# Ledger of designs, part 23: designed miniproteins, single chains, continued (2)

Each design is a single chain, and the fold is of that chain. pLDDT is the mean over its residues in the fold that is shown.

## One batch from the design tools (miniprotein)

Design m4767
Fold by ESMFold2-Fast:
Formats: sequence, C-alpha cells, structure tokens
Structure m4767 (fold): chain A 57 residues (1-57)
Amino acid sequence: MTDEEIEEYGRRLEEAGAGAGGGATLKGELRKMRDQGFSDEELRRYAERAIESARAN
C-alpha cells in the first residue's frame, strides 16, 4: 500500500466523523501494519472497517 493510499484512508476516516485524531491514528496503524508485513488486502480491510464503524456512529 502506498503512502498516498494511507493518506486517503486517513482523510476518509476523518470525513466519516472520526476527526483529525482518528484519521492520524488510522494512518499510523496502517504504516505500522505495512512495516510488519501485512498484505495490501489486510490493510484495506482494516481501514474500511474503521471507516464503516465511524459512519455507523
């Protein structure tokens, strides 16, 4: 997963209602998971679940 895709997921989470802190936390988690060898599919699934959860509340 590219840094650009991580930045977009952070922005999408912020816009979904998690705020700037939520977006920043997601970006950090995605970068950490990427560095730990998680697949692009696993990273996307994690990010999409976070966004869905934020929109549900």
Scores: mean pLDDT 85

Design m4768
Fold by ESMFold2-Fast:
Structure m4768 (fold): chain A 79 residues (1-79)
Amino acid sequence: MPTAKLSEEQRKELEEQLERIKNAKSPEEAAQAAFGAAVIAGEAGDGDAAHRFVLLGEQTLATGDRTPAIEFAEEFLKA
């Protein structure tokens, strides 16, 4: 994980999106949080992570399963 690419503010924003995914009451709410994480990853210069968050958001909408998005966000935050 590219630790050097996340600012303190970007890390906090991504932690907030992770909490939104975990606490989402619908697949749509969880997917919106995953799309928010994609924006943060893209702003940090990690286009691959941004693309993956978009795919995980789309997967959450299609399946209702938010677990892959949660796991990826946790790994991304671990640095």
Scores: mean pLDDT 81

Design m4769
Fold by ESMFold2-Fast:
Structure m4769 (fold): chain A 69 residues (1-69)
Amino acid sequence: MKEELIEELRKLLEEARADPTVDDSFIKALEGYLELVEKGELDDRTAKAVIEGFKITLELRRRRAAQAA
């Protein structure tokens, strides 16, 4: 389970870094949560909620970019 959470966070971080519209603060927040999950300092439920929030934010950014293109 934690391995899947780490993989999802890494994927989100990679996508965020590839998106020029994403702020450095967003990237830093993802990096911080990734470290917490890797160290086992964040419980699975909280980690899932955080991942879902970031995923939705990136999906909304991509949808708006796709509609503009």
Scores: mean pLDDT 77

Design m4770
Fold by ESMFold2-Fast:
Structure m4770 (fold): chain A 73 residues (1-73)
Amino acid sequence: DMKKRLAEGKIAVGEHLAAEADRAAAAGDLELARRFLENAIRNYEEAIKLASGKLKEEAEKKKAEVEARLAAL
């Protein structure tokens, strides 16, 4: 399923961006960390639009986790 592969790819990009946000925050660059988290959220939003079932639930959960981290900055 092409939509499933695209959604998985967007989830992977979101995960990489969230990891980049962790590195930026550890370096003291909170503005850069915020931008990475915002981009991770956008990738998870696109994954949610493409995904169904368990994959959609995974993307929604990851989005909520990143939104909570962004709110804590």
Scores: mean pLDDT 90

Design m4771
Fold by ESMFold2-Fast:
Structure m4771 (fold): chain A 66 residues (1-66)
Amino acid sequence: SEQWRKEAEEARRVADELEALSKQYDIQASKATGKEKRELDQKSANLWTAAGIARAAAEFLEKLAE
């Protein structure tokens, strides 16, 4: 259905945005030290995990659209 296709496209956009933000925090972490670096590394890792979940949701919705 077109509805599931559109929802899948939105989930993929969210996944891409979360991956981009994760990479931004990773770059910031590379320039930081100590506690700040650890906090930025953790934010990057959490966002990468969230992106994976959003991508899995997009794949599930794509199957429903078929």
Scores: mean pLDDT 88

Design m4772
Fold by ESMFold2-Fast:
Structure m4772 (fold): chain A 90 residues (1-90)
Amino acid sequence: GPIEELAASLKPGEVGLALVSKDGKIVDKKVLSGEADGEVISEEAQKLMSKGKPGDKVVLIQLGENGEALVSVVDAETGEVVDGGVISAK
């Protein structure tokens, strides 16, 4: 699915952001270095949300150096976190 596709595109230490349509397709994505602070991540997430349609989601993945991924799924219209967890990317 789109979460697994985004995670597979990341290197350890990177942060991935994707706008995912209600049909489960990646519409737009951004990869940030692990040096990106929370303010930069928030700004890029807001840019993706502004492109979203009702029912779209913004997916945030933080891939750790050990290959563990922290995932957050946010409603693109409201900005509410609707899903999340930890996955192994290896």
Scores: mean pLDDT 78

Design m4773
Fold by ESMFold2-Fast:
Structure m4773 (fold): chain A 81 residues (1-81)
Amino acid sequence: SEVEKKQKELIEKGEELLKSLSDEEVEEKIQRLEEASRQVEQMGEDQAPREQQLQMQQEIDTNLTEERLVAAAVEVLKQKE
């Protein structure tokens, strides 16, 4: 599927980024994504309007692209052990 193809491309790009980044830089990128994800989770718990939740998710998708790539690659590597 197109989703699987995009996910594979994201993982491959993330793995290349991981090779160029220090462990500290990787952790900083993951922390930024986790903070943004916590904001979306809080909005859900607070039952914020769906439009506001979607807007925040779009900001993550648009502005935290490298953070998402790194996080995806780290998760795949963690599963491989």
Scores: mean pLDDT 74

Design m4774
Fold by ESMFold2-Fast:
Structure m4774 (fold): chain A 111 residues (1-111)
Amino acid sequence: DKARLDAMVAELAATPGSLEEKIRKAVDLVGGTEKSYELALEIAKRLGLTEDSDPRVVLAVAVLANYAVRLGYKPSFFEIYLVAKTLVDLGVITPEEARKLAEAAYELVGK
C-alpha cells in the first residue's frame, strides 16, 4: 500500500536522532523484531548511511531486513532483489538504490 509507505516515510522524516534511533523507528513501523533491527543496522552501516540519510532509503533497509528475517532461511539474491524492486515500483527508492540495497542485504544474510 503506497499510502501506508508514504505515511511511514513522513514519520521517519520527522524522527530526530542517531542512525540507530531512525533504524529502530523504521523497523518498528514495518512490524520487525530485534533480529530485524540488528540486520537493518548492519545493512545501513554497510551502505554508509548516516542520521542525514534519505528516510526512504532508511525505510527500504528496514523492509528488506524484516523480509529476510521473516523467511527463516537464507534468501537468494533474486528474492531480495524482488522486494527492493517492489519498493522502486511503489516510488520509495530508485533502481540504483535498490541494487545497492539488495547487494548489501544479500552479503549480510549469507553470514
Scores: mean pLDDT 86

Design m4775
Fold by ESMFold2-Fast:
Structure m4775 (fold): chain A 77 residues (1-77)
Amino acid sequence: MTPMEILELIGNREPVEAKDGKLLSPVEAFEAIIEEMQKNKEKGETETVTLTFFKEPFTFTVDELIAAIRELALSDA
């Protein structure tokens, strides 16, 4: 599974497994990504975000996350 496939699952409104094995709703998964981005920004890291889904680490670029946010906004129009 790739970072893009995780974003596709969220976009398709499918649940995603968190680091602790809990199933997150698409909204909860997206909130977890945003929260990690904010934590990384506080540490001075602004290029990438790494999160664990389905017991595997996935590294997202900020550009990929911004693109996914824009795509989700367009799909609600």
Scores: mean pLDDT 72

Design m4776
Fold by ESMFold2-Fast:
Structure m4776 (fold): chain A 65 residues (1-65)
Amino acid sequence: SLEEALAAARALWEASRAQDQEATQAALKVFRDAGEGRVDDEAALRILTAPDEAALDALVREIFG
């Protein structure tokens, strides 16, 4: 769902910014699972490189509608 995808994307983004590699890998798996095949490596990279939470939210809403 969009809600699950948003929660997973935020967890991934926060873990990446905290430089927690284990949390980042765990969150990435959850985000891909929530994406039901809509999340490829390019989409994951866009989430990881989002400059702020507003850009992150916009990206997830674009991907999941």
Scores: mean pLDDT 77

Design m4777
Fold by ESMFold2-Fast:
Structure m4777 (fold): chain A 68 residues (1-68)
Amino acid sequence: MIKELKEKFEEHVEKVKEAIKNGDWQKAAEHFTEAALTINELRELGGDVSEMEEKAIEAYRLYKEAKG
């Protein structure tokens, strides 16, 4: 379960980066939402989410810079 949720999170982060490159802001926002939900799910299970939160922050920084 935890490993599967981490893999799902990584997939969504990569899709955010791809959507940003394509200028697809709606797709990027959708994948950010899914990534955040995955972090919340892991936290509820008692998992350490600090690394995932840092990756999400970095991806969001890229989104903000690219979108303006």
Scores: mean pLDDT 80

Design m4778
Fold by ESMFold2-Fast:
Formats: structure tokens, C-alpha cells, sequence
Structure m4778 (fold): chain A 95 residues (1-95)
């Protein structure tokens, strides 16, 4: 795996970890901001990363988008579940 792509995946993972922690602390503003950062990084990975990882990053992006929508609707437990699942998928790519 290229070092730049690995750093991108690590960036997504860290942003997701911060979003989950913010949700657990009731800091929904920080949660939305950090989840949005993870969404942007996933989109960059889809556009510029290796094509073989595109389906996995599209799943990650879709989970993050659903999580942001869940936060906006006050569905905090669903948002934590979705972000945790997205993080696990990113960890599988990092190996």
C-alpha cells in the first residue's frame, strides 16, 4: 500500500474515532465536523486512491453520510454504530 494512501486511511480512522468520542460526550457539533472530515477524506480516497479500494471506501462514505444524518435526527446510538462499523472497515484496509 502506498504511504500517502495509508496516511489517508489513518486520517479517516482518527476522524471517526474523534466523532465517536464527541457523540459519547454529547458534543454533537464536533461530532458532525469530524464525521464530515472523514467523509471528505473517504471521497478523496475514492477519487485518487487505487480502484481496488473504491467499493470499500464507497461503503465507508455511505455509512458516514448515514451517521451524519442520524446525528441531525437525534439518533445518537445509530450514529455511533454506523461510525464504529465504518472505522472497522477502514482498519481492515490498513491491516
Amino acid sequence: MEEDFKRLLEGIKKALEKAIEALRNGDYFTAVETATLALILATIGIKYGPEEYRPFLEEVRDMIAKAINAIEQGRVDEAIRLLTEAKKKVEELLK
Scores: mean pLDDT 87

Design m4779
Fold by ESMFold2-Fast:
Structure m4779 (fold): chain A 76 residues (1-76)
Amino acid sequence: AAEERARQLLDELLKLAKEKDPFIASVVEYAKKAFDEGRRDVFDLAVVIALSLAYEKGYKEIIRKLNEFIEAVEAL
């Protein structure tokens, strides 16, 4: 299901972020919490913040996973 796919991508993204940057990991954790609570506007903002930070720092794998996650969420 689309929700199951989005949750899986969030878990993969959080794992990658924890390995690369604790601050980005905190933003991704916040996005996951907001998603689980149904606070879509808040998680959308957190995802945009995480993407901006990943671009600034050049974390290509995180950028790729964030874009994949955004596409999955658009399907919801």
Scores: mean pLDDT 79

Design m4780
Fold by ESMFold2-Fast:
Structure m4780 (fold): chain A 84 residues (1-84)
Amino acid sequence: SVEELKKIIEELKKKSSESKNPQEQQMLQQAVDILERALKNKDPKVLVGSALALIGISLDSKNPEIQELLNQAVQAIVNLLKEI
């Protein structure tokens, strides 16, 4: 749902601001940008591309908490795809 994605975006922004690791901050900001684009467009091709990009970021992350948030974001995108 849109509201679930908005909550995930807020949590990712919070973790980015609290992180002292520049690489982690960049990954979190990239994830936020991807999710905001997905919410704005709701184009199926954009949504699929966004989910794949988030999976890539999750695999590059060494932080399990970030991996879990990104996996929740992917599931929320899959749910949006079912609504189109």
Scores: mean pLDDT 82

Design m4781
Fold by ESMFold2-Fast:
Structure m4781 (fold): chain A 65 residues (1-65)
Amino acid sequence: VPPGRVTGRQVVRETDTRVVLRVELSGDPGEAMVRLARELEAQGHSGVVVEATGPTEALVTADRP
């Protein structure tokens, strides 16, 4: 299986405390989602939730750093 990657990101909603992103995935979606969650946590985001919304798409909700 090719390595999981995030190939596109769009801000769906942003508030003072939270951000919601729609992301496009390539390769292994499980690996891509785990990498994305760790990346956001490393950037200071908390409450990171990544949910698959399709075979190549996920919705991400996180608190702002």
Scores: mean pLDDT 78

Design m4782
Fold by ESMFold2-Fast:
Structure m4782 (fold): chain A 85 residues (1-85)
Amino acid sequence: HMLSEEQAVEGARQDAKILASLDEETRKKIAQEGLKGAEQWIAEGGDEQLARLAQAVAQSGLTASKEKLVEEAVKRALEVVRELA
């Protein structure tokens, strides 16, 4: 039913690595689209944990430097899983 901490961390790490590989302008655009998509998914009755994990990665893409993006995404993903557990 719910993702484990290990599953959430691995997913966030993989997604954050993809965002970190993009140039800053493209990364911020994709991150903003990801936030809107997650909000829409919650509004339509989608899985709240998965939507909040997607928001955590997207927020990291908007706020963190390229070097810290993976660390921030993992940290935020752990906070989401622990709050919803």
Scores: mean pLDDT 79

Design m4783
Fold by ESMFold2-Fast:
Structure m4783 (fold): chain A 82 residues (1-82)
Amino acid sequence: MSATKKEVEEIIDKGVQEVANYAQKKDLEAAKSAMLKAAKELGVEISETQLNAALSMLGAGYIDLATGLLRTTLKEKAEEKL
């Protein structure tokens, strides 16, 4: 997999925005799918622990915290693969 840092940031921004949009609609299943899709597009794995932590925060209404954590996690994992 070859992606520039800018392309990585673009994929993360898009994925995080999709997760936030679905969470605002109370569609946590679509939010979960959006998180997994972003990880797949980056060629990285999101652990069950990280996924469950994000879903828990989204379900509690802490959308900004959940999307911030997701952004940081995806960026760190993607940069390790560059």
Scores: mean pLDDT 80

Design m4784
Fold by ESMFold2-Fast:
Structure m4784 (fold): chain A 85 residues (1-85)
Amino acid sequence: MEAEKVIEETIKATEDVLRNASALGQQFSTDEEAIKAINEALEKSFKPGEEAIEKGKKLGDKELIEAGKKALEEAEKLIKEAAYG
């Protein structure tokens, strides 16, 4: 359940940032500024994933560690796809 929450929260946060990417693109004159704003917003959404990895290590919960890593990896890929694709 906790692992599932981490994945869901991170993905939802990523989706919200992706939906706002178009608005951010219109607000900033350069792609670099838009990408930076997107990355900064998503860096905060990475904390649940990072905390899940740390907690999983303390508990020996490999599923929780893998969930946190997957959440972070998917968030990073989605950011790059939105920013560059």
Scores: mean pLDDT 71

Design m4785
Fold by ESMFold2-Fast:
Structure m4785 (fold): chain A 93 residues (1-93)
Amino acid sequence: MQEDELIKLIDDIIKKAEEKDPEFAKKLRELAQKALEQAKNIPDRKERVQILADTAIKMIKEAAKKGILTATQYTAEMLRVIGIVIDAELELR
């Protein structure tokens, strides 16, 4: 499921953040957990995917600002989120 793919992407960013800034990684985990709890309460799958994608994008941007992601990694992770969202949009027409 696209939700599981977004969760894995979020987890990978948090793991990279832990190596360089454990306190920042904790904040990213709290942001991710809030998004997951919000998504669980939403019956519409497209809306759940959107919440997780918006959270992933926010985390990617913040990780890049902290220097945790290189410009190349930032671009790759952003393209992955876009791909997952497009796949969900096409499936949920």
Scores: mean pLDDT 83

Design m4786
Fold by ESMFold2-Fast:
Structure m4786 (fold): chain A 96 residues (1-96)
Amino acid sequence: SEAEKLLEEARKLLEEAEALLREAEALIADPNGDLAEAEALAKKALELAEEALKLAREALKLAGDAPKERLLEIIGLILRAIGLIIEAKKLLKKLE
């Protein structure tokens, strides 16, 4: 029950982070794009992805003896969060 709540929250944060990151990428690709807005979106995406990673790791600790399907689900969310953190940091570095 508690692990399920953490996973649902982590998924929502990752969906929001991914959407913000795609908006930031679109602004960077546009010659007339607002780079300050792109930076703000990428920073927000990074914060959300880092929070999602924290929640997914806590869910993994609570999962203990969970079935393989649940463990793979949690690992998938952890990997997705790490991927979004890397991409957000890459975009922020381009904007320096």
Scores: mean pLDDT 88

Design m4787
Fold by ESMFold2-Fast:
Order: structure tokens, then sequence, then C-alpha cells
Structure m4787 (fold): chain A 57 residues (1-57)
């Protein structure tokens, strides 16, 4: 497509948002609200660190 799609503005799919909302006890709407975006951004960065830290013995 010659023009960028609106979908490209979305950082993650609905499934990922729902997963994070469930994990953090947020409302499970699957929509990218301000609250969900904050959790997603923090979880995306922290998840990599958290997963690595958990694997460290």
Amino acid sequence: LPVPSVTEQLPENRETILFLQRKYGLPETGELTAEARTVLANSDVDRDGYLREEELK
C-alpha cells in the first residue's frame, strides 16, 4: 500500500494486551487505553529483565 496503515501505529496485538491486562489485574478489554499502554510499555521492558532474572539461579 502506498500509504501507511493505521494498524502500524499499534504496538501490539489485542491478544498481547489482554494477556498483560490479565497478568496485572487490569480490565480485560483488549483495547489500547492509556492505562493499558503504560502497562504494556513497562511490561515489555521489564518482562525481558524479569524473565532473565527469573532464569538466573
Scores: mean pLDDT 54

Design m4788
Fold by ESMFold2-Fast:
Structure m4788 (fold): chain A 85 residues (1-85)
Amino acid sequence: DVDFLRRWNLELLDLLIDEAKKQGKYDAAKQLEELRKQIEDPSLSLDELLELRQQADAIAGKFLSPEQLAALHREAAERTLRRLA
């Protein structure tokens, strides 16, 4: 579901931006905020949303461990499910 993936990506980016700012990674936070604005476009295809997620994960991988990133992915998914319930 494209709408679910878009919402999940937005929740993930909110968590990643917050974490980047907490760690003082302001350049990463700015890049993630720019990606978030792109993801808000409702005309994006599934493939385009997946490419933007990959870009966000690459930026996050510079300041988060794989375990930390996986935890934020799970939290973002849970937030998305709660919003849809």
Scores: mean pLDDT 85

Design m4789
Fold by ESMFold2-Fast:
Structure m4789 (fold): chain A 117 residues (1-117)
Amino acid sequence: SPEERRKKIVEAVKKYLEGKISKEEFLEELAKILDAKDKIDLASRLVTMSSLTPEEILLSSDEEKYEFLLNSPKSKVLAMLVDYFERVDDKKLAKELIELAKKYLSEEEYKEFLSLL
């Protein structure tokens, strides 16, 4: 169900922000929850739909988009996730992710996150 999927995404994001799983493991979990082909496909979806993505990366391969996301700080990864869920009209999940950013990011990371929204 949409509600159960939202709960699983929130739990995966919490584990990532707490440092309990790596970014790579986080993207693998999200890929399974969102029924993506793999973590590269999921990363490509997030990067392609984000207003934060530079034009040269937007026009690049799925693998290059995955590398871009792997090299992005937690603040940018979360901002890109918020962008993605707003664009797929999951406004409730987007709002929940902003609340998670406030709780789990450092003050500096959260300020950077807000500047990217």
Scores: mean pLDDT 88

Design m4790
Fold by ESMFold2-Fast:
Structure m4790 (fold): chain A 81 residues (1-81)
Amino acid sequence: SAAEEDAKAEAEIAALLHDPELQQVARELYDKMKQLEPTLAQIAQAYADGTTITLTPEQQAEIEKLQAEIRALLARYDALL
């Protein structure tokens, strides 16, 4: 279930990362990845199959926004290491 997956992610973040700031950034990354998950699954499948996915303008805008937010969080995560 989603709740079980969330609980596992939280436990793993706490187990692998000892810095509270790193834990918080990891939680934020997890949340952004979850928001992107349905479209990310379609993109990942297209990549694995060597095909091109066609997105609506609304989907493209949402992906670009989430991608920028994820990239900023990853940069912050790397800076804390």
Scores: mean pLDDT 76

Design m4791
Fold by ESMFold2-Fast:
Structure m4791 (fold): chain A 83 residues (1-83)
Amino acid sequence: MLGDEKTVEAARKAMEIAMEDLGVSLEEAIEALKEAVEETFGDRELAELVGEVWRAVAEEEPEKVIEKAREALERAREIRAER
């Protein structure tokens, strides 16, 4: 379950599940992902970065989504390296 790129993939899957299920709010998907990320890495800042990725998706800014996703993955790697 731990993994830099898996965080982005989980975020995307949560959005797909929310929209496919019953059209639940994007905010619900974002909150679920933020909690999962915070539990996995123990870092609120990383969770906030993941949330920003999904806001960029909602605003139809794919390049910004990629940029924020990369920042989130980089943050996750830094956290893991700190021990």
Scores: mean pLDDT 67

Design m4792
Fold by ESMFold2-Fast:
Structure m4792 (fold): chain A 96 residues (1-96)
Amino acid sequence: SALEEELRRIIQRFVNELREALPDLPDEVLSEIARIVAEALARVLAGEVSLEEARELAKKEILELADKYGLSEEEKKKILEILEKMFAEVERLLAA
């Protein structure tokens, strides 16, 4: 669907922005963050969770992942900043 295509583009921009901001981030971590976000948004589209619930669940999973891989507080803060920007873009798309 057109909505699913726009969400894929938003996720791809999010991943690209993370890579540019955090070039030393392991590929495995970046892939897992992308998976967490994609699964959270899929649950929103399925009507299983609200966008707000999906955002909070994604933040929690990403912070747990970051702790598992020993990411710094600065790296965690940057990931969450970029994640919030992405969720704001999704909110605008879904309100249209």
Scores: mean pLDDT 88

Design m4793
Fold by ESMFold2-Fast:
Structure m4793 (fold): chain A 56 residues (1-56)
Amino acid sequence: SSQLINRAKELVAASPQPLDLCTLQCALKEEFPQATPEELTTAAKVVLAEQLQAAE
């Protein structure tokens, strides 16, 4: 969902440290406790793929 992806992007951008998949999923789960594991995984993977390209 767009909300999860947008929030994941904000969390990554605001973090002073690189976030891994598990950390980002955990952070999203805290704000969206009713989100499914699939939604959390998809949002985190999309944002982290972008982050990895930027970090290289």
Scores: mean pLDDT 76

Design m4794
Fold by ESMFold2-Fast:
Structure m4794 (fold): chain A 72 residues (1-72)
Amino acid sequence: SAALEEVLNLLLTHDAPNREELLRNLALTIELSTAYQTGDTELALEVVRELQALHPDDPELLAALRRLEAEL
């Protein structure tokens, strides 16, 4: 999915302000990738919602997350 690749790239290239944020973004990246590989739509939607809540002021990431949610 192009939307999945965009979300993952945005999360991995983000300049996290601290180690806690970096580790959280990495964990969510792994969780989202796993959900897609296993077809776990419920887990994928949970991760998308968590990312939306964690990054309310990131319009590029929010746009990518909306496209991803539309595919689920």
Scores: mean pLDDT 79

Design m4795
Fold by ESMFold2-Fast:
Structure m4795 (fold): chain A 67 residues (1-67)
Amino acid sequence: MKEEEERKRKEEELEEAKKLLERAEAVLEWWEDNKEEVEQAIKESENARKGYEEILEAYKKAKEILE
């Protein structure tokens, strides 16, 4: 594999990770401000739980890539 191709792939991955991290952080910050409401929604709704898990996965994935 060409180093140029791998470098471009890594750069794109880092850019995507940065965007994902920023979006996830914004949502998590709103979630933190509304923690009680979000926690109740997660308890009552499978959809809310899945949404929360998706945000956490996105956040962790972005951090892993940026590490």
Scores: mean pLDDT 75

Design m4796
Fold by ESMFold2-Fast:
Structure m4796 (fold): chain A 74 residues (1-74)
Amino acid sequence: MSIEELKEEAERLFAEVEPLLSPEERARLTAAMDRVFALVDELAAKGTAEDLAAARTILEAFIQELRELKERLA
């Protein structure tokens, strides 16, 4: 899966959990996603195979956190 496809997956999961959160929790999760995306974009801009692999791993870890959050709130 590409970095862009992983970002889209994270955005879809965020949209699913967002209505289940308080406004304060939503703001914290939004800030966390913004930080993750900024780091991923920084790594992608460096363009090495190592940086791209790190970006993918970070996104996959965040997606897993969103899935676990969704299961906890269900």
Scores: mean pLDDT 85

Design m4797
Fold by ESMFold2-Fast:
Structure m4797 (fold): chain A 77 residues (1-77)
Amino acid sequence: SKTVAGSILDVADALKFNQDERERVVSEVVPALMEKFKFDANTPANDPKLSEVEKRLTLALIKAKSVEDFIALLTAA
C-alpha cells in the first residue's frame, strides 16, 4: 500500500484480523500516529519522516498476538 493507513491495514490483514478489528485499528491507531509523527492521510508510507512508523509496523507484524498488542506497539510513547 502507498499510504500509512494502507500499510497498517496490510499488516493487520497479514495478522488475520477480522473486519471489526481492522476498523478498530483504523479508528485508534491512524489518528494517534498522525498527531505524533505529523503526517496526513496522503503521506506515502515510505516517506523518510515515517521511518519510526515503519519500524513499529515491522515489530508489530512479528510480535503482536492480539489487536490490543498491535495498537499498543504502534501507539507507544
Scores: mean pLDDT 80

Design m4798
Fold by ESMFold2-Fast:
Structure m4798 (fold): chain A 80 residues (1-80)
Amino acid sequence: AKAEEERKKKEEKVKAYEKALDELLEKGAITEEEKEELLKAVKEGASEEELLELGLKFTAKRLKEKNPEVAEKTEKALKE
């Protein structure tokens, strides 16, 4: 049935993302919280566009935490 094919593809996608996120977490490229949010979104059937948007939000947050000066200059430019 088509529903079984969709479920199998979803499970394969979840497994692929879980392995990739585990590797990124071990390398310190992402936080445990970012991993959990991305995995939750994938399990809930999020599209690649939704996952990209979530990833961009996490990247922006990390950029502000790692280099607040660059983030402040960017925000000031956008507000002016």
Scores: mean pLDDT 68

Design m4799
Fold by ESMFold2-Fast:
Structure m4799 (fold): chain A 90 residues (1-90)
Amino acid sequence: LPEVEALVSEFNKLLNNKNLTKEEKEKLQELRDELLEKLGELSPEEAKRVAEAAIEMIKELIKLSNVFSQEERKEFIDKFVEYMRNLMES
């Protein structure tokens, strides 16, 4: 899924930047929302393939409390996990 892989790659590049601008932080939130939307369109088999990338993203979010508020980070993780779980159970 080139589109989902591209979004994950772009998200990870931004996550590794220690000096995120306001615009880059806003872009991270937009990429999060796009990623969740695209995951909802995947088959369960495709969603399982993306799960490993999702785990890596979650690990990096722990390092970014200064980019995401605790509430935003929790919301992202909870929604992402719920989407993945629902797709895997379908």
Scores: mean pLDDT 61

Design m4800
Fold by ESMFold2-Fast:
Structure m4800 (fold): chain A 79 residues (1-79)
Amino acid sequence: TSTTIATKVEVVVRDTNGNVLASKVLDLEPVTTQQALVLGIQEGDRLAKSQGDQPVVVEITVLDENGNVVARAVQEIVP
């Protein structure tokens, strides 16, 4: 179990050419990095579905209270 505390999740949705289609920042009460990743994945899925029937790449970045990156996830979503 990770004891590192996360306070922010950045979610960026890009097309296959790397252009940003949507982005959102989630400000969290202090949670574990695992919980923050789950929240980021859920928000990323929601944002990807809003882009319609195009393939997208969802990038999730989890930050601690000092603004350091503590976790990342990348997911490809194809319609």
Scores: mean pLDDT 81

Design m4801
Fold by ESMFold2-Fast:
Structure m4801 (fold): chain A 93 residues (1-93)
Amino acid sequence: MERIEELIKKLKDPSVEVRKEAVDELLKIALESAGKDKEAMEKALEGLGLALKDPNPEVKLRAEIALGVLQIYGAVNKDEELLKLVEEVIKKN
């Protein structure tokens, strides 16, 4: 959980590459936490939502792809909570 907070901080890094890596790691944590750790999943999704507002188009695209992967995962695994949270993140941003 402290790791997720560090990744969210990395989303504000001046380096585009650091922010892209943070998005990739947040996706990994969200997938690993789905159905197991709601708090970790919610925090990771919050981070992905922040990345959707990134000024760099590659960072934004990575966040969009990450949320798309989570939607597919949620649909396949019938994870209604994950699907609802991802939809809320997309609508909010």
Scores: mean pLDDT 85

Design m4802
Fold by ESMFold2-Fast:
Structure m4802 (fold): chain A 65 residues (1-65)
Amino acid sequence: MSLLSDEQLEAMAKNAKVHGMTDEEIYKAARSAANAESDRRGKRSEEEIEKEAELAYKKILEILK
């Protein structure tokens, strides 16, 4: 199961659109959210956090299109 829910990703996409976030800022937000969920659900490896951040970033960009 992914670290970030579809609801969380939609909320992040809406926030990114409202604040005019750049692609870099969106990626940083996705990375931060993945780290926070890793800490909350039980610690993940850095590699897993990076993969989750990339997947979240791609999904956020998809929602914004």
Scores: mean pLDDT 76

